# Designed miniproteins, single chains, continued (5), part 80

Each design is a single chain, and the fold is of that chain. pLDDT is the mean over its residues in the fold that is shown.

## One batch from the design tools (miniprotein)

Design m18775
Fold by ESMFold2-Fast:
Structure m18775 (fold): chain A 72 residues (1-72)
Amino acid sequence: DAAARAAEARAGALGEQYLPVIKLSKKIIDLLTEKGMPDDEALDFASELAAKVYRGEITEEEAFQLAEEKAK
């Protein structure tokens, strides 16, 4: 149970840390798919943008701008 508790605590901490990234990714996917992009392409692009926002390389606003440009 020590390994299970350590995994649970780590998953909880990572879940809290990654929750904004997951929410952003879903919003970008929804935007791209509404514009007619295939689910697989939308998921790949959204995942890349969300990862860049999480790393602090771009802002959330910049990620949405890039998603809108991709959807054109």
Scores: mean pLDDT 72

Design m18776
Fold by ESMFold2-Fast:
Structure m18776 (fold): chain A 62 residues (1-62)
Amino acid sequence: GELEELLERAERAGVRGVVTGETEAALKEIQRLLSEAKRLAPEREAELDQVLARTEAALGAA
């Protein structure tokens, strides 16, 4: 579904950011995708916020 596709795109962006060192661009893309995911599944907002926080930590964007 759309939510799963957005989450898969966010995961791929995070992996690219870590591999390429383009962490700022990756974080910006992930933030955008997760914002769209929250609109599709507002009941999962807390879970999506936790995913974003973990991704920010992994990319070093504290």
Scores: mean pLDDT 76

Design m18777
Fold by ESMFold2-Fast:
Structure m18777 (fold): chain A 81 residues (1-81)
Amino acid sequence: AFSSLEELQKSIFVVEKPPEDLEPDEALSRKLAEILDVPEEEIHVYRSPRNPQRKLIFVPSNEVVQKITEENWKEIIELLS
């Protein structure tokens, strides 16, 4: 569970391509993209295979990470819980 904006931002993986061996949670990815006002293709949310309650978030750039602010981070945590 994330307890702060900084913890949430640090938990995000900035990669050019999402992992190919994990199945994305399309509904969570879409909702998170809506909250951050980015294209759905730029956010990939995965359930951890070892712990489905833990979510992994992949984005192509720090620009997307910076869209997580004090105004939306609590909504994002509720979505990911």
Scores: mean pLDDT 76

Design m18778
Fold by ESMFold2-Fast:
Structure m18778 (fold): chain A 70 residues (1-70)
Amino acid sequence: SAAERVRREGLETVERRREELLKASPLQQLEMIGQLAAEVARRGREAGLDPATIRELVMDLVRYVQKLLE
């Protein structure tokens, strides 16, 4: 599905940037999280996904990065 593709691409981008995220300062991490979340939201809108689905995909991505940084 389009939702699964957007989710997968978002998580793959986080994994590719894993080392950069872990080495970044807290403010840089916050900026990167914002950029990643905005990209997932844009991709979801482009794919014609429901607003509720887009919100869940963005929240899932943010939570994934939050766990990575713990």
Scores: mean pLDDT 89

Design m18779
Fold by ESMFold2-Fast:
Structure m18779 (fold): chain A 72 residues (1-72)
Amino acid sequence: RPVGPVVAATIAALHRLAEQSPDPELATELRKLGDELEKLNAAPVTPENRQKRIDAIEKASEAIARALAELG
């Protein structure tokens, strides 16, 4: 039931970077990815939901890298 360490860290990073991003479009994308991961984390652990969580983490990682590049 508790959020796994990787998922928790990813959600926290997305929310923090969304608040710090000067780009409103990127900030919106980061917020959406954080919300998606929170929704997936609340869902039952099934093979399909597990794959969706992996895909969401991958997308989040790419968005975080873009946000960090913009922040310096």
Scores: mean pLDDT 75

Design m18780
Fold by ESMFold2-Fast:
Formats: structure tokens, C-alpha cells, sequence
Structure m18780 (fold): chain A 73 residues (1-73)
């Protein structure tokens, strides 16, 4: 469980970082690439938590996705 939570947090933080970088990027092609990578990392974090049955890891991934502003109302 500790390793799953740690990995989910790492993936989530990297996803947030890339999403923030994408919002600041002036090149639309590069911005789109960064955003797609951010979405992939956040999705991987969420799936990792769900597969492991870790409620804490799932919540960490959801919080990261909210901070990234990626499709979560």
C-alpha cells in the first residue's frame, strides 16, 4: 500500500506540473503535447490506485487532477 500511494502521488504531481506548464506554453503544438502527457499520468495514477484498492491513492490522484484543472467538476 505505501508503494502504491507513493507512486500515485509521484504520477499525480508530475501530471500537475505538466498541465501547469502546458497552460503557460505559447506554442499550441507543444502545449497540446504537454497536456496529453499530463492527462496520461493522472489517468495512470488513478488506475494504479483503483487496481490496488487504495482509497488514499485514488483520492491523491483525484486531488492532483483537480489541481491540474483536467475535466473534473
Amino acid sequence: MEEVLRRAKELGEEGVRLAEEAKREKDPVKATGLLLRAIGLLEEALLLGRRAGSEEAVEAAREAAKRAGLGLE
Scores: mean pLDDT 80

Design m18781
Fold by ESMFold2-Fast:
Structure m18781 (fold): chain A 71 residues (1-71)
Amino acid sequence: QLEKDLADMDKVNELIRKAVDAARAGDVETAQKYLEELKKYAEKNFDKETAEMIVKTAERLVADAVARHAA
């Protein structure tokens, strides 16, 4: 259980990083693609509350990165 949860969190962190990196580069389309992949992955592998928290956090980080690039 714990080893699987750690692997699932590693995948979540990878997807968040890719989405944020794309957003920081101004590639909003790629950032949204990774956010959608993250949402699907989180919904399948985590409970509802944890999945919602992961997605909400990632969306906020991506939005902040997009705003930073636009400024």
Scores: mean pLDDT 80

Design m18782
Fold by ESMFold2-Fast:
Structure m18782 (fold): chain A 55 residues (1-55)
Amino acid sequence: MMAREEAFVENARRVAEGNDVDVSVDIMDKLAEHLRDSMPRAAEEIEALKEELLA
């Protein structure tokens, strides 16, 4: 994974730690959608993180 992709995944993880579940899920969903074509690996990891937050 490129350093830039890792930075987006780390930001998503920090959002999950500091925010309500609903807010975190909305932010992660939008971020994953935005990254799906340019950084599919980061998008996949953010989606996995979102699923962990909902579990």
Scores: mean pLDDT 75

Design m18783
Fold by ESMFold2-Fast:
Structure m18783 (fold): chain A 62 residues (1-62)
Amino acid sequence: AQEIVEEAEKLLKETNGDLVKAAQRLAEKYGVSIGEATKIVIAVDSGDKEKALELARKAASK
């Protein structure tokens, strides 16, 4: 779960804040839906790390 959040932070930095590209890459890497990846990326971008972690745990079904 934390690895998904850390990857989302990294992808946002590498894409210069392109939420769509970051979400697409996150979804492909972890096998989560685009909708779930988008919610995680938005939470990370807004600085809500607790929300991002909860969303990542739900998406990972663990």
Scores: mean pLDDT 79

Design m18784
Fold by ESMFold2-Fast:
Structure m18784 (fold): chain A 76 residues (1-76)
Amino acid sequence: SEKVDLLLEKARIFINLGKFDEAFEALEQALDLSPSKEQSLEIDILLGVLSIKGAVFKDEQLLDRADQLYERLKQT
């Protein structure tokens, strides 16, 4: 849906700004809207980026939140 695409665009912008909590909020909302397979792949990519940043910055909370959303994504 267009709403999911807008949420994914919003998440990309927040990631680029280093606003990771807001990026996660957008990705969580996108998952709640039953994304398509293509949209789910985009979420997977963005969660991968967030996981890399969490590892680089040694942010366990960011890594845990990314893992939780990835597990939700795998069940869709």
Scores: mean pLDDT 85

Design m18785
Fold by ESMFold2-Fast:
Structure m18785 (fold): chain A 88 residues (1-88)
Amino acid sequence: SEAELKEAEEIAKEIDDLVKKAVEAEKKGDLESAIKYLKKAIELMKKNFDKLVAYAVSLGASEQEAREGLEKQLQSLEKKLKELEKQK
């Protein structure tokens, strides 16, 4: 539905904002905030994975491309989280 696609767009924007905040926190040496923002981004991505796939498909991606792209992004974020947690 249009409401579900709008919700998915808002979630995608929140994930992007959280990742940007995590990067900025890391640059400032604030590992606690970086970990917090990154965990929240990962949680939102996992909980809304199928909605984010549907949103990407609505923008012209194939379902396979959307799933693979989101899985790769999620793996990258999880790897970064493990790296930051080892530093704390």
Scores: mean pLDDT 88

Design m18786
Fold by ESMFold2-Fast:
Structure m18786 (fold): chain A 98 residues (1-98)
Amino acid sequence: VEEELKKLLKELKSKDSETRLEALIKLGLIAENNLENIKLLIELGGIPEIVKLLKDKDKAVAEAALKFLQKLYKEGDEEIQKKILESLNEEEQKKLLE
């Protein structure tokens, strides 16, 4: 799982928007209802990379990144929730929490 997560995190930095979108979708599937995988993703520096995609030029990528952060926030423990909020500015926090 760790090597797959590392590969997908590199793909989030791709210049190709389709590659970034596919990587977000795959990361979402790995993280789905799996707190251990969510914690590992965060330990590998996933949160800052996903947060960068909130400002992505491709609206589908930006929307997928927001939905993924919302999912991580909902499924995460208090420590994870705090790390996500600390990675966001005030406007981004408002969008996350709705």
Scores: mean pLDDT 84

Design m18787
Fold by ESMFold2-Fast:
Structure m18787 (fold): chain A 56 residues (1-56)
Amino acid sequence: DRVKALMTELKEMGLVPRKVDAEVPTDVYDEWVKEAVKRKQKVAGLPVDGVADERF
């Protein structure tokens, strides 16, 4: 699952503010993923839209 791999990478980079519980509802989980992706995009100098494409 690409979402699981992305979450692991974001946690290792310290971009996820808290540990994501596996039982967290999908909508709350997606909000955290989008915010972490936005932070990663900002650090990488990419457009900050919260969308993880094939590269990010």
Scores: mean pLDDT 60

Design m18788
Fold by ESMFold2-Fast:
Structure m18788 (fold): chain A 107 residues (1-107)
Amino acid sequence: MSTEELILQLQGIAAGVRYTRKLAEEQGASQELIDLLDEALRHIEEAIEALKNKDYDKAIEHIQEAIRKLQQARELARKEGLDEVAQRLDQIITQLQEILQQIKEMK
């Protein structure tokens, strides 16, 4: 996969996180859950900037932090009974893990 394709995929994932955040707010999510989604989004945006600079190590670090924040958000969403939010976060986590592996395989 090219760096340009990875950037486009991460931009799509960032849009997915923004939509999930809006859905969470509409469903009465806690501020803690919203803050975790905002932090994950910032890390995804920082990973995109790192990839634009061809800093693959920095992109990997930010994607790993985004995954960690989204895993925390998913568990909190489950505790709050926000099943659709939790399911969407499961999908986003899987997509980020796939991108993480692709970046690690780049020379």
Scores: mean pLDDT 91

Design m18789
Fold by ESMFold2-Fast:
Structure m18789 (fold): chain A 123 residues (1-123)
Amino acid sequence: SSMLQEILERIEEEFEKALASTDWVELARHLRRAFELVIEGLKTLDRASQLELLDHVLELLRRLFSTLDQSDPRAARLRSAVLEVLFHLQKAFESSDEEEKEKHIEEARHVLELLIRRFESEE
């Protein structure tokens, strides 16, 4: 799908920017942008393309986490928040109810907003 390819290229760009980030707030903001693109894909792509999108994002996250300083407690906090976001996005993907889907999307957004605010307060 040309739409899947466009979304994947934009997500990869946000991950590259996250990896180039010099602070945790900038890193978290680029991840928020990447997850908004995942949400766009979950709303616009067919089911097979959504699965491919989620698999690709999991691989990008694995690579990102392998580059982080594991001795920094913010790395563990980022990982925990990202796992919670992924849980909600998976529930949105699995839901056939539009209201339930939107609820999980908003819960994912809330987790990311709280993470960013926490990193801002720790600078």
Scores: mean pLDDT 88

Design m18790
Fold by ESMFold2-Fast:
Structure m18790 (fold): chain A 110 residues (1-110)
Amino acid sequence: AEVERHLAEMRRHVEEAKKYADAEAQKAIDALEEALLWAVENGGTISDRTVSGPTPDQPQTFSLTVRTAAGEERTVTVVLPPSEAGLKALQQLVLAVSHAEAAIAARRAA
């Protein structure tokens, strides 16, 4: 139940982020959700999670790298506008990643 609770919260934050994203960013967010699910299912770690600092006229870049115990990696990049909507999407993606990390930890404890 603990893993399922964190996965449900992760999905909720992913869907919230998509409300603030254009069609291209929504596809990248879908790929990010798939990478997070892959990490949880394969006992992976979420590493190299970075946010590039924006200039006032440049989009923000959110990059997530997932590694499995076998050494396989996936990297997903989400480009968000330097707007209030983009900042809200970014906040929701950070929360989604935190819940995925909690799901991985709960799965290891089981």
Scores: mean pLDDT 79

Design m18791
Fold by ESMFold2-Fast:
Structure m18791 (fold): chain A 79 residues (1-79)
Amino acid sequence: SAAYREGLELLNRREYEAAAEAFERAIEEDPTYLGAYDLLAYALVQAGRYEEAAEVLRRMAELKPDDEAARRAAELLAS
């Protein structure tokens, strides 16, 4: 999606809060877009928004319940 590409460009410019907003729009367009959740969590971590990043990874783990790495990452960020 255009929002996902915009988010990638914003990440390259280290505009983390704007990148997070772009990836949130990509998820609104396609809630199953796992790549957007991963990059949204990354952008939120870089912006210091750790609890929100943990919630994003938790949502991603629910969409891909066999992904143990995603569950562990969410637990680590929440603690």
Scores: mean pLDDT 80

Design m18792
Fold by ESMFold2-Fast:
Structure m18792 (fold): chain A 76 residues (1-76)
Amino acid sequence: SEFQKILEEERKRLVREAMKEYFAARDKWKADPTLSDEEKEELALRDFVTHLARAQRRYDELKKKMEELIKKLEEE
């Protein structure tokens, strides 16, 4: 269905954005000469987990809204 296509494309987009944020975080922390390599990795992973959680939340919200819309359309 078109809704399934929209959800799948949005999932792919959100994952790409989370990965882009992860690479940006790695580059940001890598540039800090005061941090150890271990600290840089831990901070980059923390930022990645934060962005991944945000992406998951956006996907869940979109899925819920689309399921509600489909239900309303089926009731009309």
Scores: mean pLDDT 79

Design m18793
Fold by ESMFold2-Fast:
Structure m18793 (fold): chain A 68 residues (1-68)
Amino acid sequence: SPDAAAGARTLAGLMRKEAELLGAEGIERSRQAGEAAADAWRKQDAAYGDVLRAAVEETVAELEAEWA
């Protein structure tokens, strides 16, 4: 849904900002926080939780490639 996509974009943006501030440690911290948020949402709305989980996995992969 548009709202789910907006939530995913906001999360990805926050993860990128964390990586800019803390480098590789920021990526790991944002991965853990993002996964926790996705898991919490999955208990209430599985589809939304899955969208957030996919956004976390995609963003981590992109950031790890950038901060090798």
Scores: mean pLDDT 81

Design m18794
Fold by ESMFold2-Fast:
Structure m18794 (fold): chain A 96 residues (1-96)
Amino acid sequence: NLETLIQQYQQKGDQGNPDSSFETGVLYYQLGKYDQSIQYFQKSIQLKPTADGHNNLGQSYYKLGKYDQSIAHYQKALALDPSNEKAQINLGRAKK
């Protein structure tokens, strides 16, 4: 079940695994728990900065109406990978 999967990913994330922290962030985002999602995406990018990590952190801020933080993270995603289509689309939407 989803609860058990979250617990497993949290344990791996707490052991300093950036990919497990990223996946935990995705699961919290899917549950609409955006504050928790932000915490795990932040942990992920601190361990391993990625364009997808910054893009998803931006999406979580966007859902909370924190558009300035959202825009900043989409811009960081594009700085790491200018070809990241998701970040390009999301940045355009957030600036509207």
Scores: mean pLDDT 83

Design m18795
Fold by ESMFold2-Fast:
Structure m18795 (fold): chain A 86 residues (1-86)
Amino acid sequence: MSEKEKKKMAVLSILKAMMEAKGKESVSLKELIDEVSKATGLSKEEVSKTLKELEKEGLIEIDEEKEEVSLTEKGKEWLKEYLAKS
């Protein structure tokens, strides 16, 4: 498993956990960056870079107007397949 895949997994797993804990389909972009940074030890800049990569790959959606992030169906499938290996 590559370092890039580990970072993507961490972001997507934390996003899913936050959505489930709050019972919401989206979470605050600022809260997600903070939680991922705390959980992984990555800088907020590195977390933001990973989020942009995930958005480009279609695994998350970022609503810039609302400053919210959601997990796409493609992102849910990717995470589900990845967790099945654990």
Scores: mean pLDDT 80

Design m18796
Fold by ESMFold2-Fast:
Structure m18796 (fold): chain A 80 residues (1-80)
Amino acid sequence: SIDELKKEAKEIHEEFVEIYDELDKNNPEAQKLKKEIDKLEEEFQEAVDKEDVEKMKEIIEKMKGKLEQLKELKKKQEEE
């Protein structure tokens, strides 16, 4: 359902923000990922307005990819 997809997108975004807040905000890779997830969130809102469930699912998968990239950046920062 659209409500389940909205919940999933919100949970991904909330986790992304928590991890991003723990990172060095001057990290250019982290800044790039933040801009990319913000754009995906805007695209997700447009897909919700159009009730395009398949597009919402595609955007969620892209958001998950950005979250995983941010998690890898955090691991590298913690290993230094």
Scores: mean pLDDT 83

Design m18797
Fold by ESMFold2-Fast:
Structure m18797 (fold): chain A 101 residues (1-101)
Amino acid sequence: EKELKLSVARYLLHQLEKDVEKARSYIELAKQDPENREEYLKKAKEYRDKAASYVETLGQITGNYEEMKEIADLVKSESEEDIEKALEKVRQFITDLENEL
């Protein structure tokens, strides 16, 4: 049971990291191509929102809904510092889950 939750948590972290990377790629494209800037920023936001949904799902699966909701809000932020803090918090949370097995 705990092993299954850990496997799902690792999967959600992987999806979170992939969608954050896609959002960052679109932000870089927005900087390089001003004519399409608004379209790239819209796609970046969509990927951040999707990434945040993985964090919220992690909270529902583990029962840490409030903590994960706060981290999800950091992921939805336009601040790279907040996004990086969110990733570190999720990685730490998974390390804590590993220590419970």
Scores: mean pLDDT 84

Design m18798
Fold by ESMFold2-Fast:
Structure m18798 (fold): chain A 98 residues (1-98)
Amino acid sequence: SVEDKVREIAKEIESLTKEQQDKIFLELGKILNKYGNVDAEKKIKSMTEKERKELFADVLRAIATKSGYIKTLNIEFKSQEDLEKLLEELRKIVEKYR
């Protein structure tokens, strides 16, 4: 059901306004800073809308496929537990800005 949870999160985000999506992307940046050497929040702030959508697709793919690699930011999740925590944190931020 991880794949189902990923699809629900994707659908909810697509239904949100650009302002709500931007808030979610900034919060995602803060979360991703915990899992890599990258200043994810700073990089996300400098991203175009297209690059932010590519990042979001990379994050969802990394979770759904259990690959753990987010190409856009060059972040690798070393454990399944960290990917599950990322999914739960994403769910919470989407609920917060819904």
Scores: mean pLDDT 79

Design m18799
Fold by ESMFold2-Fast:
Structure m18799 (fold): chain A 77 residues (1-77)
Amino acid sequence: MELKVLEDLGNGNYIVEAEDGRVFHANLLKDLEGNYWVLLIDLETGETAVVEVPDGDDKTIMEAVREGVERLLEEKK
């Protein structure tokens, strides 16, 4: 799945677009142990997905965003 970052809102918050034109809000969260989580919110339905990220690298964060978007799209059918 291809994702486009439409806007960087700061503080780990991004607006991303999926291949079908659906728009999601991605929020990067970090716990005290250094684990990262991505919270995805579908801006059309308000449904959410949370994905664990093993590190804070941009590649792994974007992979987690993609996984969360895929899960939300599968549930919508």
Scores: mean pLDDT 74

Design m18800
Fold by ESMFold2-Fast:
Structure m18800 (fold): chain A 77 residues (1-77)
Amino acid sequence: DEFLKESQAVDDKVRAALSAKDYRTAAQTLIDFLESLGLSREEAALSTIGFAYVYKQLTGDTESADNVIKAAEELRK
């Protein structure tokens, strides 16, 4: 139940950031959530990149996906 509540809050924050074209906040929110699940920053950033590719395939939103990938690559360092 706690995981579902946290997952929903993360989804809401990511959606709000994407709508605002704040791709760095969207990437950071996903990375922080994945680190909270026990992933390293590098693993979390790579997982966020993978998620962005899936998002691109499902929605066709190339602009949002490519910018999230770029932000996650910068946050990985």
Scores: mean pLDDT 81

Design m18801
Fold by ESMFold2-Fast:
Structure m18801 (fold): chain A 82 residues (1-82)
Amino acid sequence: EIEKKNEELLSPKVEELAKKAIEALRKGNVEEARAYLEGVISLMEQGGKLEKELAEELLELAKETGDPILIELAEKLLELLK
C-alpha cells in the first residue's frame, strides 16, 4: 500500500540496492545480485518506489546471466511497478 512517508524514506534505499544489484550483475556475482534483488523487492512491497528504467536494466542484465532465478526476481520488480 502507498504511504507518502514510506515512499520518501524507502525509495532512495530501493534505488541504492538496485544500483548495487546492477554492479553485482555486471561482475557476474549471481549470489550478491540475488541478495540485492530480494532486498529491492522487499522494500518495494513496503511502498518503496523504483524507477522503471532501473527495473528494465536489471531485467536485461539478469537475462544476460541466463540465471532463471535472477530473471524471475527482475520480472517481479516490473510487476511491482504496476
Scores: mean pLDDT 81

Design m18802
Fold by ESMFold2-Fast:
Structure m18802 (fold): chain A 75 residues (1-75)
Amino acid sequence: SRKEEFGEAVFLEVVKWIEENGKKLTQEAKDELGERIESLIKDPSKTLEELLEETKKFLEEAYKEGKVEPVNRFE
């Protein structure tokens, strides 16, 4: 489904960003991203490419604003 396909693509983009930056979004920023993505998914005129660009933009803005925290790396 559209929700499953777009959700998976966004999840993979976030995972890639975490791997590159060694940080995760705060719960507040994660909730903000989730709300934004859900709104975009409800609009049938929005493409997957537009959704991924919005995701990347949000991640860059969140990092710049310090809305990130370290990934727990305890083995």
Scores: mean pLDDT 79

Design m18803
Fold by ESMFold2-Fast:
Structure m18803 (fold): chain A 91 residues (1-91)
Amino acid sequence: SKLQQLQSIKDSVVTMLQGAKEADAQGNELMRDMLLISVGAEVIVAKRQGLLTDEDVERLLKLLDDYKAGKITGDELLSEATAIFDEAIAR
């Protein structure tokens, strides 16, 4: 179902974002960036599958860019990305 697919994508994205936060904390910018690229790719695929709206995707990609630019913390990234997926699941 759409709900099961969204939950699976949420779980995958959250796991990758937790990994990116941990890599960033260890000074491993290469691993951080690779995980952020993987998240961006999954989000775009989810949009193509009709699971996320254009607005959801724009918000999620902005969070990745803001985190990479040091504008938000890893905890803020995780919290806000989780909220976007929970909004999508509730639709």
Scores: mean pLDDT 89

Design m18804
Fold by ESMFold2-Fast:
Structure m18804 (fold): chain A 65 residues (1-65)
Amino acid sequence: MRLRIRIGPDGRAVIEDEDGNKREMTREEAVALLQAAVAAGATRIEFRYDPETGGIEADIELAPP
């Protein structure tokens, strides 16, 4: 399973799944989700800075449920 998290400089975050479903959340909730994914044994996490938006994107690969 792949998830994409985008955290904007305004403190808002958006998570997107492989099916294109999007959910808005706070930066604090997004950070907690990233920490939970690491603790759950996420196989890959990539961070990317977007200079045009000033945001950070994280791509996460999780084992299927």
Scores: mean pLDDT 74

Design m18805
Fold by ESMFold2-Fast:
Structure m18805 (fold): chain A 81 residues (1-81)
Amino acid sequence: SKELKEAKEVKEEFEARTSPEQLPLAEKYKEQLLKQSDEEILRAMEAAKKGLETKPDMSPELMAEALGAARAAVEKLEEKE
């Protein structure tokens, strides 16, 4: 539950920062990540979170990829509950 809560917080942060025009790119990256292992999905989400902390002026494309990673992590963690 703590991991799911953290993933949801990361997802909400990137949803607030990602423009509607970039949502198809986020969906594409989510679908690609859902084919990977749980460990790889969680690593991608952690990398996205770290990117936001170290580079707050991320490009729209990088924000869409980060949103995709956060969405994949939330979906995968919800499947386990």
Scores: mean pLDDT 76

Design m18806
Fold by ESMFold2-Fast:
Structure m18806 (fold): chain A 73 residues (1-73)
Amino acid sequence: HMKEELLKKAYELAKQAYEASKKGMPREDVIALLKKAAELFKEAGHTEASDRILKLAEQGKVEEAYKLAKEAA
């Protein structure tokens, strides 16, 4: 639908991943949320941000991925 809605959903998923990480949720579940956020950034045309979030997620850098998502939205 609208690009702005995709960016908002992407940010919300990245925020959920960060909050889940702080609550001690399994790493695999947290990374899955970040990967979903990255997919929405790509759909919104933010391909570079998507690629960077995926790389940070693979490295387990949840807080850095969230900060990047917040900046990109």
Scores: mean pLDDT 83

Design m18807
Fold by ESMFold2-Fast:
Structure m18807 (fold): chain A 67 residues (1-67)
Amino acid sequence: MSEEERVRLAQEIAKIGEESGNEKDIKAAEQAGVLVVLGRYERAIEIIEKHMGKEAAEKAIELIRKA
């Protein structure tokens, strides 16, 4: 996965947080996005699951697989 693809993926993950409308979820998604840019996908998914729940984590996993 290229750096450009990781940045795009991070933006898509950040939108999941924005769609929730919850400040906590927005911050978690932004933190996960930074980890995705760094190639730390497992840690990014862990953060999403912990703060946003299993469904959001599953959505992020699908986005990562598709990229």
Scores: mean pLDDT 80

Design m18808
Fold by ESMFold2-Fast:
Structure m18808 (fold): chain A 91 residues (1-91)
Amino acid sequence: MDREKWREVMREELKKMGFSDEEIDRILARADEVYEEALKRGVPETVAALYASDVISDEIFKKIDEKNYDKKRRELREQTRAALEAWLAAQ
């Protein structure tokens, strides 16, 4: 995937959802960090991109539903992380 094009599309969508440019820059930087770390661990690019998208979904959920953010997001993230760690251990 073209990361620059992905960042532009996500910036526009997050802006429509009411995020500030500063918040968007922070979110996209964190998503890129997660993407690069996944690639460094040998995760396929498509899977790394899904993991990075998870960061954006986390921030959207936090903005929309603060009450359930910590519980639901922790559970989903831990399940995804466990699956990726198991896959990496099998390599």
Scores: mean pLDDT 74

Design m18809
Fold by ESMFold2-Fast:
Structure m18809 (fold): chain A 93 residues (1-93)
Amino acid sequence: LEEIKEFIEKNKEDIEATKKFYEEAPEEVRKATLEKIKEAFLNTKDKEIQKRLALILVSLPESPEVKKAIEELLNDPRTSEELKEFIKKLLEL
């Protein structure tokens, strides 16, 4: 858990900037943003980029669309068990 907290603190500025962008965006742009985050996460082979994208997604304001995107990543066979556990730990914070 301390390693996850340190990772959050290290990425805090990027998280806050993305969260603000998402909150101020029209619904169509918010949906496109969620799809792009999901697509980037599933298509990258870089675990650090995947962890950063997961952290951003989990940090967005709670909505049915955000919950669905998180659920889709957790259920996608392309998401490794390590990343599924990471996402679950983020959701508990």
Scores: mean pLDDT 78

